# Designed miniproteins, single chains, continued (3), part 75

Each design is a single chain, and the fold is of that chain. pLDDT is the mean over its residues in the fold that is shown.

## One batch from the design tools (miniprotein)

Design m10598
Fold by ESMFold2-Fast:
Structure m10598 (fold): chain A 64 residues (1-64)
Amino acid sequence: TNPSGEQLNAALAVAGEAIRAARAAGASPEDAAKTAEQKVLEATGVPVRVTWHSADEWTVEPVE
């Protein structure tokens, strides 16, 4: 099921903050991505896939 625009915007915000916090704490890219996916699901109910491309480049997409 596709999320609403508000849910997607909330998911992107939560994911971005979770990634930044995890990386600041020394987490690997893979652990940061998993943490962000879990935090987004808990906060918004939207399942997302977080993909690492580079140290500062990440993609967050809803999972259908």
Scores: mean pLDDT 77

Design m10599
Fold by ESMFold2-Fast:
Structure m10599 (fold): chain A 94 residues (1-94)
Amino acid sequence: EKVRQAREQRVQGLEAIADELYKLGRKETAAVAYLGAAIEHWELGDEDRALEYLRKLFEKLGMTREQILELAEKYFTPEAVEKLKRLIDRLEAE
């Protein structure tokens, strides 16, 4: 569907923006973009790619679970935060 293609293209744009923001030292804004990409990939049914973007928060940004969830609660809906908690639990189980 054109809608699915547009969402996939938007998610690719979010990752590119996040990488640029990280290079500029905009850690919090980069983290928000990576979180958005993770949620979008999960909504598209691509859990593995959602976990890949969450992994960037731990490995590339050096964030803890608590820091990620505090940031998510600040910028995302309660429903999105619950989804992120489930994804983080799956990532930590790896």
Scores: mean pLDDT 77

Design m10600
Fold by ESMFold2-Fast:
Structure m10600 (fold): chain A 90 residues (1-90)
Amino acid sequence: KEKEEKLKKFYELLKKGLELLRKGDYKGAYETLVKAAEVFEDKEEREIALKYAEAALGVEVAKLKGEEDSPIAKELKKEKERLEEELKKL
C-alpha cells in the first residue's frame, strides 16, 4: 500500500508538471517533475521515476513543437512505455 500511495502521488505531480509545461512554465514543469521523483526514497526507484518523468516531458515538448512523429519522439515514447512497466513492478 505504501508503494501504491507513492505511485499515486508521483502521477499527480507528473500531471501537474505536464500542465505547467503546456502553459509555458518550463522551469516550474521540470522542478515539479523532480519533486515527483523525490516521492521515492530508494535511489533506484527514484532514478526510474525521474527517467519516466523526463521521457514524459520530452514527449509533451515534441507534441507542443509539432514534432511528435519525429524519430526522437518515437524513441521517447518507447522509453516512457518501458519505464512505466518498471514503475508498475515497484
Scores: mean pLDDT 80

Design m10601
Fold by ESMFold2-Fast:
Structure m10601 (fold): chain A 93 residues (1-93)
Amino acid sequence: MEEKIREAIELGRKALAELEEEVAKQPEAVRQQMLAQAAEGKARNAELAELWERKDVEGILELIFEASKSDALVDKWTVAAGGALLEKIRKEE
């Protein structure tokens, strides 16, 4: 479990750095992508919120690893957000 959590947090940090770089280079293109994927983004945010409420570490890990297989904006966001939530859970323990 610990090894998977560390891997997921590292994936999240990389995804965040990639998103920040994309926003810096192409802010309008990122904005358009966010608008195009708004429905998917809302669904992922709701799923992460439910997993966070339950402190479902395994569910968050599964979502991060699945999303990490794609380079779509919503998937990069999911990996970054999920990784941050895992890091927060680790701090609480």
Scores: mean pLDDT 79

Design m10602
Fold by ESMFold2-Fast:
Structure m10602 (fold): chain A 64 residues (1-64)
Amino acid sequence: MRAEAHGRAVDALRAGVPPEEVVDELVAQGVPRSTAERIVREAARAVELERAGVPLEEIARALA
């Protein structure tokens, strides 16, 4: 899995970029659409947990 792509997706979602735009950006960078959709889904879950007040260590474990 591309950790760099996941990190970029998390940052974009935190900045308020719509998930579909993040998917399209990753596809434009050479990521297959199915992989981009999975990365964005995982990133959205991480941002959701962070906003819910879950500790960073627990978020990392939930995504592993």
Scores: mean pLDDT 74

Design m10603
Fold by ESMFold2-Fast:
Structure m10603 (fold): chain A 81 residues (1-81)
Amino acid sequence: MKAELDKQIDEGIALIVIGVVKATLGDKAAEILSKLSNDEVLRFFSAVSSLSKDEQLEVVKILEKEGVDKAIEKAEELRKK
């Protein structure tokens, strides 16, 4: 369960993550992440941060078509193989 302070910190971190995604994966990926909750943005970034750039781009395509839960599932699949 999140305290109010933790939620404010998560919001700040999510904005930084969106900025990094805009710089590395492009404006469209960042726009999609900006429509997600702070928790979803952080969970997505955590799942993709260990992947190669090519794998991150594959996960972004799933995010665009199937949503954040399916994108995270794909990231975990790629991480195990």
Scores: mean pLDDT 73

Design m10604
Fold by ESMFold2-Fast:
Structure m10604 (fold): chain A 88 residues (1-88)
Amino acid sequence: DMLKQIEEVKETLKKSSDEVKNVLRNIADAAIRLKKGKFGERASDKEVEEALLKISPEDIKQLEQAYKNKDSEKLGLISVRMVNQIVK
């Protein structure tokens, strides 16, 4: 159910720390720029919000845990996975 997945993403984002929200915004911006082939301009707030709804709630939870644990390797792996979800 796509609607249930979107709702879980929204709830997970709402509960995320401001630092993790900033990381998610940067991931979404990078993915949108990659998809458009436009590297000189940043993505709009609306484009970022729409892109974040494509990310799995499980990956958002894993990113929060990796950030709290300061696990740079895991943060990198999850970020790449999130970019791939947005560029599909």
Scores: mean pLDDT 80

Design m10605
Fold by ESMFold2-Fast:
Structure m10605 (fold): chain A 92 residues (1-92)
Amino acid sequence: MKEFFEKLLELAEKDLAEAKAQGADPLVIEYLEHLKEAAKAALEGDFEKAIEHIEKAARAAAEYALSQGDEESAEAALAWGKKLVEFIRKAS
């Protein structure tokens, strides 16, 4: 579990820096910022805060997908967020 969040933090920080440098869509930036904060909260043992940030990340990803006309990717984003929240609740 800790290894998962350490890797998630690493990837979120890298992707966030790249997205900001490239002027990515604000919803993509919001998604990556919430993934970063979720990973940080989980590593500090604050699973309630981690869950809140995962739910916000999933929502931002879904809103971005819908803005591109991609309903399937929007549903997938909400589904992964729900699964990750359930996983954290069982582990905490």
Scores: mean pLDDT 85

Design m10606
Fold by ESMFold2-Fast:
Structure m10606 (fold): chain A 73 residues (1-73)
Amino acid sequence: EKEKMEKELKRMDELVDQLIKEIASKYSPEVVAGVNKVYQSIRSLPAETQLTMSTEEILQLLNDIAKELEEKQ
């Protein structure tokens, strides 16, 4: 249902915003930019398509990208 989708997307945005703030406190601006770019790409997809990925999967993906970018610097 639309209300359920809106609630899940809002929860995802809130959790990702907190993760990006944590990454920004620990990592370089390049890492933060890379993580943000990936999340913006995910958020450009239709809401129903975004919800085929769990919030946990998205948070893990973004965290893994941050670690990979950090290790290459």
Scores: mean pLDDT 76

Design m10607
Fold by ESMFold2-Fast:
Parts: sequence; structure tokens; C-alpha cells
Structure m10607 (fold): chain A 67 residues (1-67)
Amino acid sequence: SEKERIEKLKKDFLEASKQLIDELNTQLANSTDPEEQARLQSQIDQVKKVTEEAIKDFEKRLKELEK
């Protein structure tokens, strides 16, 4: 069903975003430069924001399918 397809897309997107954040957190943990740490943290924050916006869109689409 359309609902199942959107749920799967949402799940796959969340898993991909989590993996990217985990990779960035690993880079942050291995960084010794305060400027690099600040840039990596900013990048993590940006990925989280984009992910939250995308999830909100998926949730809106799912609500529209509930009539």
C-alpha cells in the first residue's frame, strides 16, 4: 500500500541519516583541532535539522492518507 511505501521510505531515510551522524560523530571524536570540532558539530546540527524537516514531511504525507 501507499502507506507502507511511505513508512519504508521514512525508515530507510532515518537509518541513512543516523549512519551519517554516527560517521560525523566518529570524526568529531578523532579531531584534536577546536576549529574542526566546531565545524563538524555545525555539520551534525545541519544534518539533524534536515532530517527533522524530512521526517515532518513524511509524517504529514502519512496523516493525509488517514483521511
Scores: mean pLDDT 85

Design m10608
Fold by ESMFold2-Fast:
Structure m10608 (fold): chain A 77 residues (1-77)
Amino acid sequence: SVEEELERLMAEAAAAVAAGDLERALKLIEEMKELALSHVEEIAKELGISPEELKEAIERGAADAKEAARRAAAELA
């Protein structure tokens, strides 16, 4: 399922951050964003929201996650 794929990518991204591999973490966050956007119609229907609203939430979430990863990497340095 999309949820299982996203969960796997989230775990891999978290592991990359923990390892100090910012480049890999950012790549995985981008991959999660692309996967979610590829299924936006299906996910939006399941959540009972508009595809447009979900698309905006996905874009914002990805941006926030990338910023969090950068800050975590800076703290480890």
Scores: mean pLDDT 82

Design m10609
Fold by ESMFold2-Fast:
Structure m10609 (fold): chain A 88 residues (1-88)
Amino acid sequence: MEEEVEELKKRIERIKAQLDALEAYLDSHDHLTPEERLELETQIGILAMEAAVGLRIAKQKNLPEEIIKEFEEVLDRAYALEARVRAK
């Protein structure tokens, strides 16, 4: 269980770092090209999928509520970023 918790925590931190980078990119770009939009949507989709899989594993293994909430938070962030990309 400890090793599984550490692996999922690493996943959360990696997803957070990538979401932070994507948010910074969107904040610095008023308009996106069709190619940039597709690339960002693809990257956000992958992050959302990784977060959803992590959330499922955390719930299935009855991991601490804190880990479950962190996955829910990064999944919500990914969906919010997807909406931002579509608006540009």
Scores: mean pLDDT 84

Design m10610
Fold by ESMFold2-Fast:
Structure m10610 (fold): chain A 117 residues (1-117)
Amino acid sequence: EARLLARSVLSLAESIFGKDFFTEEQIEVVERAVARLMEAGLLPKSREELEKYHALFEKNKDNIDSLSVEELLKMAAAILGILSGAIPHNYTPADLHKLIEELKKILEVIDKKEAER
């Protein structure tokens, strides 16, 4: 279930900053990203695969419009990896809210690309 996995991804931040740290809208963004990754079969199967997705995210985070839907989903998986604590990253409230906004933008670009087809 996508919501259960989304709650698991957010659990580290909620344990540090409080149970009400994320808005319902932010939780829905994470749940939607998880659901899309599950449907596409792109959930990382190994630490090596997650590290490759993280490298793709760092290289392309400022130019997402040029990427394929598959590449955008891999970038979404990297953001989920940072949120869950699987990828080392700055872990302040501002950093986490920025990552969710980046995730939301990635999902919006995916929607636009799929609508154009």
Scores: mean pLDDT 86

Design m10611
Fold by ESMFold2-Fast:
Structure m10611 (fold): chain A 84 residues (1-84)
Amino acid sequence: MAKEYAEQALEYGRKAVLTDDIEKTREYAEKAIEYANKAYELVAKMPRTPESLEYEITAGVGVVAAAVALTVAKREEERKERLE
C-alpha cells in the first residue's frame, strides 16, 4: 500500500511536469501531493527499512516534480495577469 501510493505520487508528478495545460498541471500536482502524503503517513508507521526509505524517496521525487510544475504554472499565470 505505501509502495502503491508512492508510485502514484511519482506518476502524477511526472504528468504534472509533462502536461502543457496549466489547469491539468495543478490537478496532477495536487494528486501527486495527496498520494505522497498518504505514502508518508504509512511509512511513518513502518519500521525504518530500506524499503520504507525507498517509498519515502519515491514519494519525495513526486512532490518535487509537482512543486516544480506548480512553480512554473504560477509564474505563467502571474505573467499573463501582469500583461492583462
Scores: mean pLDDT 77

Design m10612
Fold by ESMFold2-Fast:
Structure m10612 (fold): chain A 81 residues (1-81)
Amino acid sequence: SEAQKRAEELIRRLVSAVFSRAPDDEIERIIREIEEIAEKYPDLDEVIRSLIRVAISDPVEAAELYMLGDDEAAIRRSEEL
């Protein structure tokens, strides 16, 4: 879906911002957009929803989980939040 593609795009933007050491205000803006998508579209894919939950709590951890590509690790971490 378009919502799923937008969520994935925002997660990739967050990963890029984190690893390029973007200013904190830019990272915060991306997190706010991610939070809005999660609230508006509760039926997103489980892995994407898990990464979003982690990103709202800790954007660096979310970026690391995304790069790891371990779906189970992302889901497990989100359940701890």
Scores: mean pLDDT 83

Design m10613
Fold by ESMFold2-Fast:
Formats: sequence, structure tokens, C-alpha cells
Structure m10613 (fold): chain A 104 residues (1-104)
Amino acid sequence: KKLEEEIKKLEEEIKNLEEAKKEKEAEGDKIGTIILLAQIGEAYIRLADLYLELGDREKAIEALRKAVEYYREAARLAKELGLSVAEEFEEKAREAEERLKEVE
């Protein structure tokens, strides 16, 4: 029950971050968009960890796939702007892919 409550709170946090990202995209705030993409990626990593603790492998896999997608998008946009942080986001995406392979 407590773990399920933590999962629900994190899913609500992800929803709020996705709404904030849409707002930054509408404003043309590319830096703000990159930051939110990375934060959503990190939140999905945490969500995957919670699902693995719960024993829900299928949902953990889904969360890890989302983390990869968000970090790759953050890296892509950061590269377009010439930001060195793109390499860090690429590394985070690779780490998530390695974890995905371990879980199947």
C-alpha cells in the first residue's frame, strides 16, 4: 500500500512535469523544455525502480522505455543548441537502456 501510494504520487508528478513542458514549448523556451525533458526522464527512472520493488516487471519496462525516450529527446535538443549537457543526457539514456536489457 505505501509503495503504491509513492507510485501514484510520482505518476502525478510526471503529469505535472509534462504539463509544464507543454507550457515551455508553447513559450518557445528551449532551455526550459530541455530541463523538463530531463526531469521527466529522471522521474521515469524512479518510477521503474518503484515498479521493480513492487514486482511489476512489465510496468518497470514501460517506465524505462519512457526514460530512454525523454533523455534522448533532451540530448537531441541540447545538441541543437550546442550545449555540453547533451553528453550527460546521452549517458543517462544508455544507462536506462542497459537496465532495460537486464529486466527484458
Scores: mean pLDDT 89

Design m10614
Fold by ESMFold2-Fast:
Structure m10614 (fold): chain A 76 residues (1-76)
Amino acid sequence: SEMVARAEALGVEVVDGTLVLPSQEAFAAAVREAIERIRNKQPLPATEWVLEEPEFDAALADRVGALMTELGALLE
């Protein structure tokens, strides 16, 4: 799958064709770093996340969603 290959290139672990996303803390830290860089008018690292994961944990999805919303607001 193109999605799986792309995720592996970004350092996401793949087990039996299923994406294993980084820990909640690791992903939150990455988004927080992006937010701080935007606030400081610094260039963002070239990072792409695959968010269409069918087995995504609901609690992790909620936290990531909140951070992505904050990031989106800063981009406006």
Scores: mean pLDDT 55

Design m10615
Fold by ESMFold2-Fast:
Order: structure tokens, then sequence, then C-alpha cells
Structure m10615 (fold): chain A 62 residues (1-62)
């Protein structure tokens, strides 16, 4: 996967987290996987990392 594709996918996941909270539906994961040409497992792995980073940032502000 290219750096550009990974960054775009991470940005899309960040937007979804801001809109829907820390939940990623199976349907959304599959749609993102198809759009970015990656496996659903890759989408879920990146979602966990982005969610963990967002939680750490939020905890630091509290």
Amino acid sequence: MSEETRRALEDEIGDLLAEHGDRLSPATARRLAERFGVSPATVRRLHRRVAAFTRAARAAMA
C-alpha cells in the first residue's frame, strides 16, 4: 500500500470517528477496504490505531 493511500484511509477513519464515535461497522469497513484496495483486516487495524491515538490525545487534554 502506498503512503498516500494509507494517509487518505487514516483521514477517512478520523472523520468517521469524529462523526460516529469509536465504532466501525462491518459494512463501513468493507466499503473502505474496496475503495482503497486493501483488506478489511487492514482497515480494522488502522481504525484501532487511529482510535487509540485519538483517545490518548483526549486523555492528555483532560
Scores: mean pLDDT 75

Design m10616
Fold by ESMFold2-Fast:
Structure m10616 (fold): chain A 76 residues (1-76)
Amino acid sequence: QPTQQSVTYLRQGRRAARQGDTDSAARYLSQGLLYAIQANNQQTVDYLNQGSDAIAQGDLDSAVRYADQGVRSSQS
């Protein structure tokens, strides 16, 4: 299911960002975004776009926070 797949990739992206692995974090968040779009979960899509912007700016702390919010929005 797209929602479950989105959550799985978001959790992996959040873990990668916490470990300082920007490349893996970016890839996992991109996959999470794809499945969030398929699940029609606009709140998670918005958080993932903000997380991707944070990674592009080197702000991993903000990327982790946005990924956490994306997971919570997917699980509501």
Scores: mean pLDDT 76

Design m10617
Fold by ESMFold2-Fast:
Structure m10617 (fold): chain A 68 residues (1-68)
Amino acid sequence: SKEIEEAKAAIDKFLAGMQQLAQQVKNAARQAGDATGDYAKADAVIQQADQRLQDAQKKGEEALKQLE
């Protein structure tokens, strides 16, 4: 149906946006680490961004499967 097609497109757009946001957060964290020398804090932020992106991708993939 049109509603299912629109839902799939919205999920794909959301996941693409999450990838871009995660990359921006990781870039900012690396820059802050370089500026402050606090690489442990920068690494923690990067790990959290990667974990949240992976969780969002998994949830999106499961939602897409449920729409099939």
Scores: mean pLDDT 84

Design m10618
Fold by ESMFold2-Fast:
Structure m10618 (fold): chain A 100 residues (1-100)
Amino acid sequence: SLEEFAKQVLEIMEEFVKKVKEKLSEEDAKKVEEMLKYGKEVIEQMVKENASPELIALAALSFAQEIKDFAIKKNPEYAEYFNELLQEMVDKIRELLKEY
C-alpha cells in the first residue's frame, strides 16, 4: 500500500538523519531534526493526496539532499561520510520502489 511504502521511506529517512546527527553539534542536530519533522509532514500530506510512490521517493530524497548539504556546511571534514549516507538512502529507496 502507499501508506506502507511511505512508512518505510520515513523509517529510511529517520535512520539517515540519526547517523547525520552523530557528526553534528547539539544545536545543528536540532536544526536537522526540525528539517526531518517538516519533511515527514510533507510526505504524510502527499500520502493523503494519493501521490505516486515515485513522487514520495523524490520528495524524501530532496529533503535528504538539503539535510546533507546543511551537514557538510556545518562539518565539512565529514563531507565524504555524509555523501555515503545519502547514497545508502538512495540505494534503499530505489530497491523499495521495485516492490511498488
Scores: mean pLDDT 91

Design m10619
Fold by ESMFold2-Fast:
Structure m10619 (fold): chain A 74 residues (1-74)
Amino acid sequence: SSFRERLIKKAEEIGKGTLARTKNPEARALAEESRKTGLEILESSDDPASQTAGVLIVIGGAIQAGLLDGVKPV
């Protein structure tokens, strides 16, 4: 549906934007993994629970990456 397509497109945009801005390698790895996992869920299922989970994983990963960007790599 158009709703699912819009969610996938927005999640992809958020993920790509986060990766483009993220400098810290640990933060980048976290953002990349969250984007991959969230998009996989969004693309593989159209039920409301899975759509919610996918969105939360992508957004959560982007927020965590932003918060960790600038932290010294371990």
Scores: mean pLDDT 74

Design m10620
Fold by ESMFold2-Fast:
Structure m10620 (fold): chain A 75 residues (1-75)
Amino acid sequence: SIESRIQSLEDGLAIAKEGEKSIIETLEERLKLAKEYNAPQEVIKAGEEKIKEAKERGKELIERLENEIARLRAQ
């Protein structure tokens, strides 16, 4: 049913949000450790860029899932 498809997508969205949160938290902890160990500025910048890229990828995935849920709900 359409309701079953929506539920599956909502479950997928919840998993995607938790997965992205976990990835971001891991990257932020690594960046924190790099700063605590006085890593070179280039290492710190690389860590910041990885966080930025992960956030951009997560936003794209979440938006795609939310758009599909909205499309199905409009039916």
Scores: mean pLDDT 88

Design m10621
Fold by ESMFold2-Fast:
Structure m10621 (fold): chain A 69 residues (1-69)
Amino acid sequence: ASIEEIAQAIVDHTGLPEEVARKIAEIVLSHPLDTPVEEIADEIVKETGLPRQVAEEAARIAKTLKRLA
């Protein structure tokens, strides 16, 4: 899936701003497919300052779409 597709899914499911969702999509796409959600979420928290629970949800959504592409 493209960055745009992943970002749109994050916006639709979490209500995060498009700019933030796009950054999350870029982070998820930079990791190998087998990277744990928790590890990706740690980087999202570090880069965006989002609560960890929100970061984990966004990472799960993005990782699922990356896998289905």
Scores: mean pLDDT 81

Design m10622
Fold by ESMFold2-Fast:
Structure m10622 (fold): chain A 56 residues (1-56)
Amino acid sequence: PPSRNELLVDEAARKFNLPRSAIEDAVVLYIARDGELPADLSERLKQAVRYFVENS
């Protein structure tokens, strides 16, 4: 069965109309950088990562 984190990524992908893989990659980068998002990410992708973090 999908994990809670997998379900949150799927929910964020639907909510922000983004590929699931893009959100997964951005979340991994966010965690690796101790909560700092790269400036080069789109604002919508940054919002999707914040949604994931706020609900996990």
Scores: mean pLDDT 79

Design m10623
Fold by ESMFold2-Fast:
Structure m10623 (fold): chain A 74 residues (1-74)
Amino acid sequence: MKLSQLELLKLASEIVKYVEEKAKENGFSDSEKARILQVAVDALRAANDAGMSPEEALKVAKEAIDKEIERLKA
C-alpha cells in the first residue's frame, strides 16, 4: 500500500519537527540540518515505494535521522 499525498505531508511535518528539535539539541548548522532533512526525505520515499504503513515509514525515517546524527557527531 502506497501512502496518500496527505499522509506523506503529515509525515514530512513530523519529520521536520523532529529534525529541528535534534538540530537545536546538538547545535547543528543550517547545512548539517539540511543534510539530515535530505536523509529523512530519501528514507520516506523508499518506505513509500516499499508500500510501508505511515507508522513504519515514520520509524524508518527517524532511524535514518538518528544514524546521520551519529555520523555527524563522529
Scores: mean pLDDT 80

Design m10624
Fold by ESMFold2-Fast:
Structure m10624 (fold): chain A 77 residues (1-77)
Amino acid sequence: LPDLVGKTREEALDILSKLTGYPREELERALEEDRVIKGKGPKGVTVLFRGDTVAEQQPPAGTEVGPETNVFLHRLR
């Protein structure tokens, strides 16, 4: 997982799509609907957006992320 903090929404979603195999459109919809995309594995990625910029991520940069990753995308107010 690269460092997503400070990247735009579009850049972060494109990177996550490439790493997880989920279509960008599904990730975008999940962010707008505040829902989790449930993978089959125990690993998860949480990305918090402030406006159109990534404010926070978990796990930290350098952590391995694959196709079975759970994804939680949330827009902060």
Scores: mean pLDDT 73

Design m10625
Fold by ESMFold2-Fast:
Structure m10625 (fold): chain A 77 residues (1-77)
Amino acid sequence: IGQKIVDLAQRYGGTVTKTAGLIANLLLGGFSEEKAREQAIRYARDIEGLTEKEARETVEKAMELVPEVTKLIQEGL
């Protein structure tokens, strides 16, 4: 399972993969997609140090990974 997360980070980049993991966990925790996107933009901007534009672009890429990351979380737990 750790190897699959490493492989995702190698293919898509660490920031996109971490952002996808955050979004997946927020959605599993009952957040709406709108609220999960809002929190992910804040994370990318404030924690990863991205600009507003880069944070939005990162979240859009991360949303494409959310189904794959969600499956890995559910299979890994």
Scores: mean pLDDT 77

Design m10626
Fold by ESMFold2-Fast:
Structure m10626 (fold): chain A 84 residues (1-84)
Amino acid sequence: EQEAGIEKLAEALKKVFGLSDEEARVNARAVFEPYLGKYDPAFMQRLFLGSNSKKLISEIPLDELVEILRKTAEKYGVEVKVEV
């Protein structure tokens, strides 16, 4: 359950921020393990909880998750690199 969510979030982070596979997975895990990640876990948790979504991260389509991350990054002034 949690691992599926971590894998999905890592793939979205790779697409939005241009992270390596290892960096994306570590940062995705930081949503659940605050001390391990590059991104603030409270910021990442607000992304999913503040959207009033009751869906698990693993249940969100990858394209939708990428769009959510991109819009949140823009709102908070975080640079978005996409796939380029």
Scores: mean pLDDT 61

Design m10627
Fold by ESMFold2-Fast:
Structure m10627 (fold): chain A 77 residues (1-77)
Amino acid sequence: MKAEEYRERVDRLYEAAKQAVKNGDVFAGEAAVQELRRIAEEAMKDPELFEVGRYAREKADEAQKLVDETRARIAAA
């Protein structure tokens, strides 16, 4: 139950980060990445939530890469 709630939040935050990147909103993208990392750190402290915490960390890393690529593209334009 709690793990499923965390996973839904992670999926929504990752989707929000992708939408922010599509709109060139690097600030909103960074905010979503920070929230994903906060969830990952919190979940990884609980042995029952460690898998969803690892998943959140992976999604945070993927989202950060998208934000960094978008920032670089804007800076190069």
Scores: mean pLDDT 83

Design m10628
Fold by ESMFold2-Fast:
Structure m10628 (fold): chain A 86 residues (1-86)
Amino acid sequence: DEKVKEMLKRMNSLLREGNALIRQLRQKGDAAGIAMAQRMVDLQTQAVRIMADISRAPTVTDAQIAQLEEQIAQLEAAIEEARAYL
């Protein structure tokens, strides 16, 4: 499924971007930045689990696709918030 492949590619890009922002937030070292970094780590952990479930599934369900779409949206929002904060 081309749609699922593109979504997984998008998610991997967001994970790389999130990792760079986590580093910057931790370097800033204030309580708010550290809290934002932890929230992003939690979102990335959830994303990796969703990706692993999809990768191991013999058939990807509509529910799994919806879950992946929602996780992409949440990670994109967290990245925007982190960029605005930095």
Scores: mean pLDDT 87

Design m10629
Fold by ESMFold2-Fast:
Structure m10629 (fold): chain A 89 residues (1-89)
Amino acid sequence: LVEEVLRAVAEALEAQLNGDEEALARYRERIEELLEELRRRGEMPALEAAVRAILAELAPLAEELRASPAPSQVKAEELARRTIELLRR
């Protein structure tokens, strides 16, 4: 179930990068359904741990964006693509 949430988030991010608002809306709805199931099963801490691990791997790229006085759209897009790759593992 945690892996299903991570995959749905990856698909939502890809839809957002492509400007596909209809796909993004569908994936957001799917994520909400999966999150409710996770809460019902008491598995939210497992999702939080997985998200923390992904954020740790992304920290160097996120720091570069945060340190920039004019954040690059290219670097923001690279961060999003790296996030998608990690979520699909």
Scores: mean pLDDT 74

Design m10630
Fold by ESMFold2-Fast:
Structure m10630 (fold): chain A 95 residues (1-95)
Amino acid sequence: MEEEIEKLLKELQEKAKERAKRPVSEEEIEEAEKKNKELVEKLLNDEEVIKELEENLEEAREALEAEENPDMKEQGEISLRIAELAIEHHRKKKA
């Protein structure tokens, strides 16, 4: 689960670089990696974050279904998958 979430976050970062259509600075890369690491730690350890993800999951799905931009839709699908994996990880800890 942790490795899969990290892989999906890296995929989102790579897609963001493609969308920028410009050279991405080393500072931007380092900041994104730091934020991704913080997000992974929150997704694995923060039950309040998981509760918010569960509550917002249906709205995220509806927004994704309404999205007509293929790049944004792909990013949304990856983000939704990250949320689903994080929720599953916490449910398995309690089971």
Scores: mean pLDDT 74

Design m10631
Fold by ESMFold2-Fast:
Structure m10631 (fold): chain A 101 residues (1-101)
Amino acid sequence: AAEAIARLLEEAAEHLKRASQAYKDGNVEEAKKHAKRAISLLDAAITAAELNPQFAEVGKIAEELRKKVEEALKSDPQTAAKILEEGYKKAREAAERVRAA
C-alpha cells in the first residue's frame, strides 16, 4: 500500500511539474493534458489512502492538491504555472512522507 500510494503521488508530482513548465512555455493544451493526468493520479491516491487508514492524512493532502489543480485549470497561464509548481512540491513532500512511514 505505502509503495503504491508513494508511486501515485510521485507520478502526479511529475505531471504537475510538466504542466507548470508547459504553461510557462505557452503550450496550454499540453499543460491541461498533464494537469488532468495529475488529477487522475491524485484520485487514485485518494482511493488507495481510503483503503489504508494509516494514510488518511496523506489522502487529505491529495484531496487539497486535486482542488488546487482544478483551480489552476480555471486560471490564467502564469497563475496556473505557480499553483502547479507549488502542487508539485507538496505532492513530492507527501510521497516522501508515505515512504518514511
Scores: mean pLDDT 88

Design m10632
Fold by ESMFold2-Fast:
Structure m10632 (fold): chain A 84 residues (1-84)
Amino acid sequence: MEEEEKEREELKKRIEQLLNYAKTLGFPDEFIEEMKKKAEEALSKPIDEARRILLQMSVELAERIKEKVKEYIKNNDLEKLKNG
């Protein structure tokens, strides 16, 4: 049980980090809020389902971020965002 809670917190933090990064790359607030809501709903499910959904979301977010980053390569914006 304790281990499952730790995993839920880690998955939530990972999604939040990806969403925060997507927001800094100019993703719409509506998209960010929708994904956050989906993640919170997933976290209320059994850990196996939560893990599957959140990992799938992480992959989808990473792919969308990669596409968005391609737009900014010539501007070096990504380097500034990496430094925080």
Scores: mean pLDDT 76

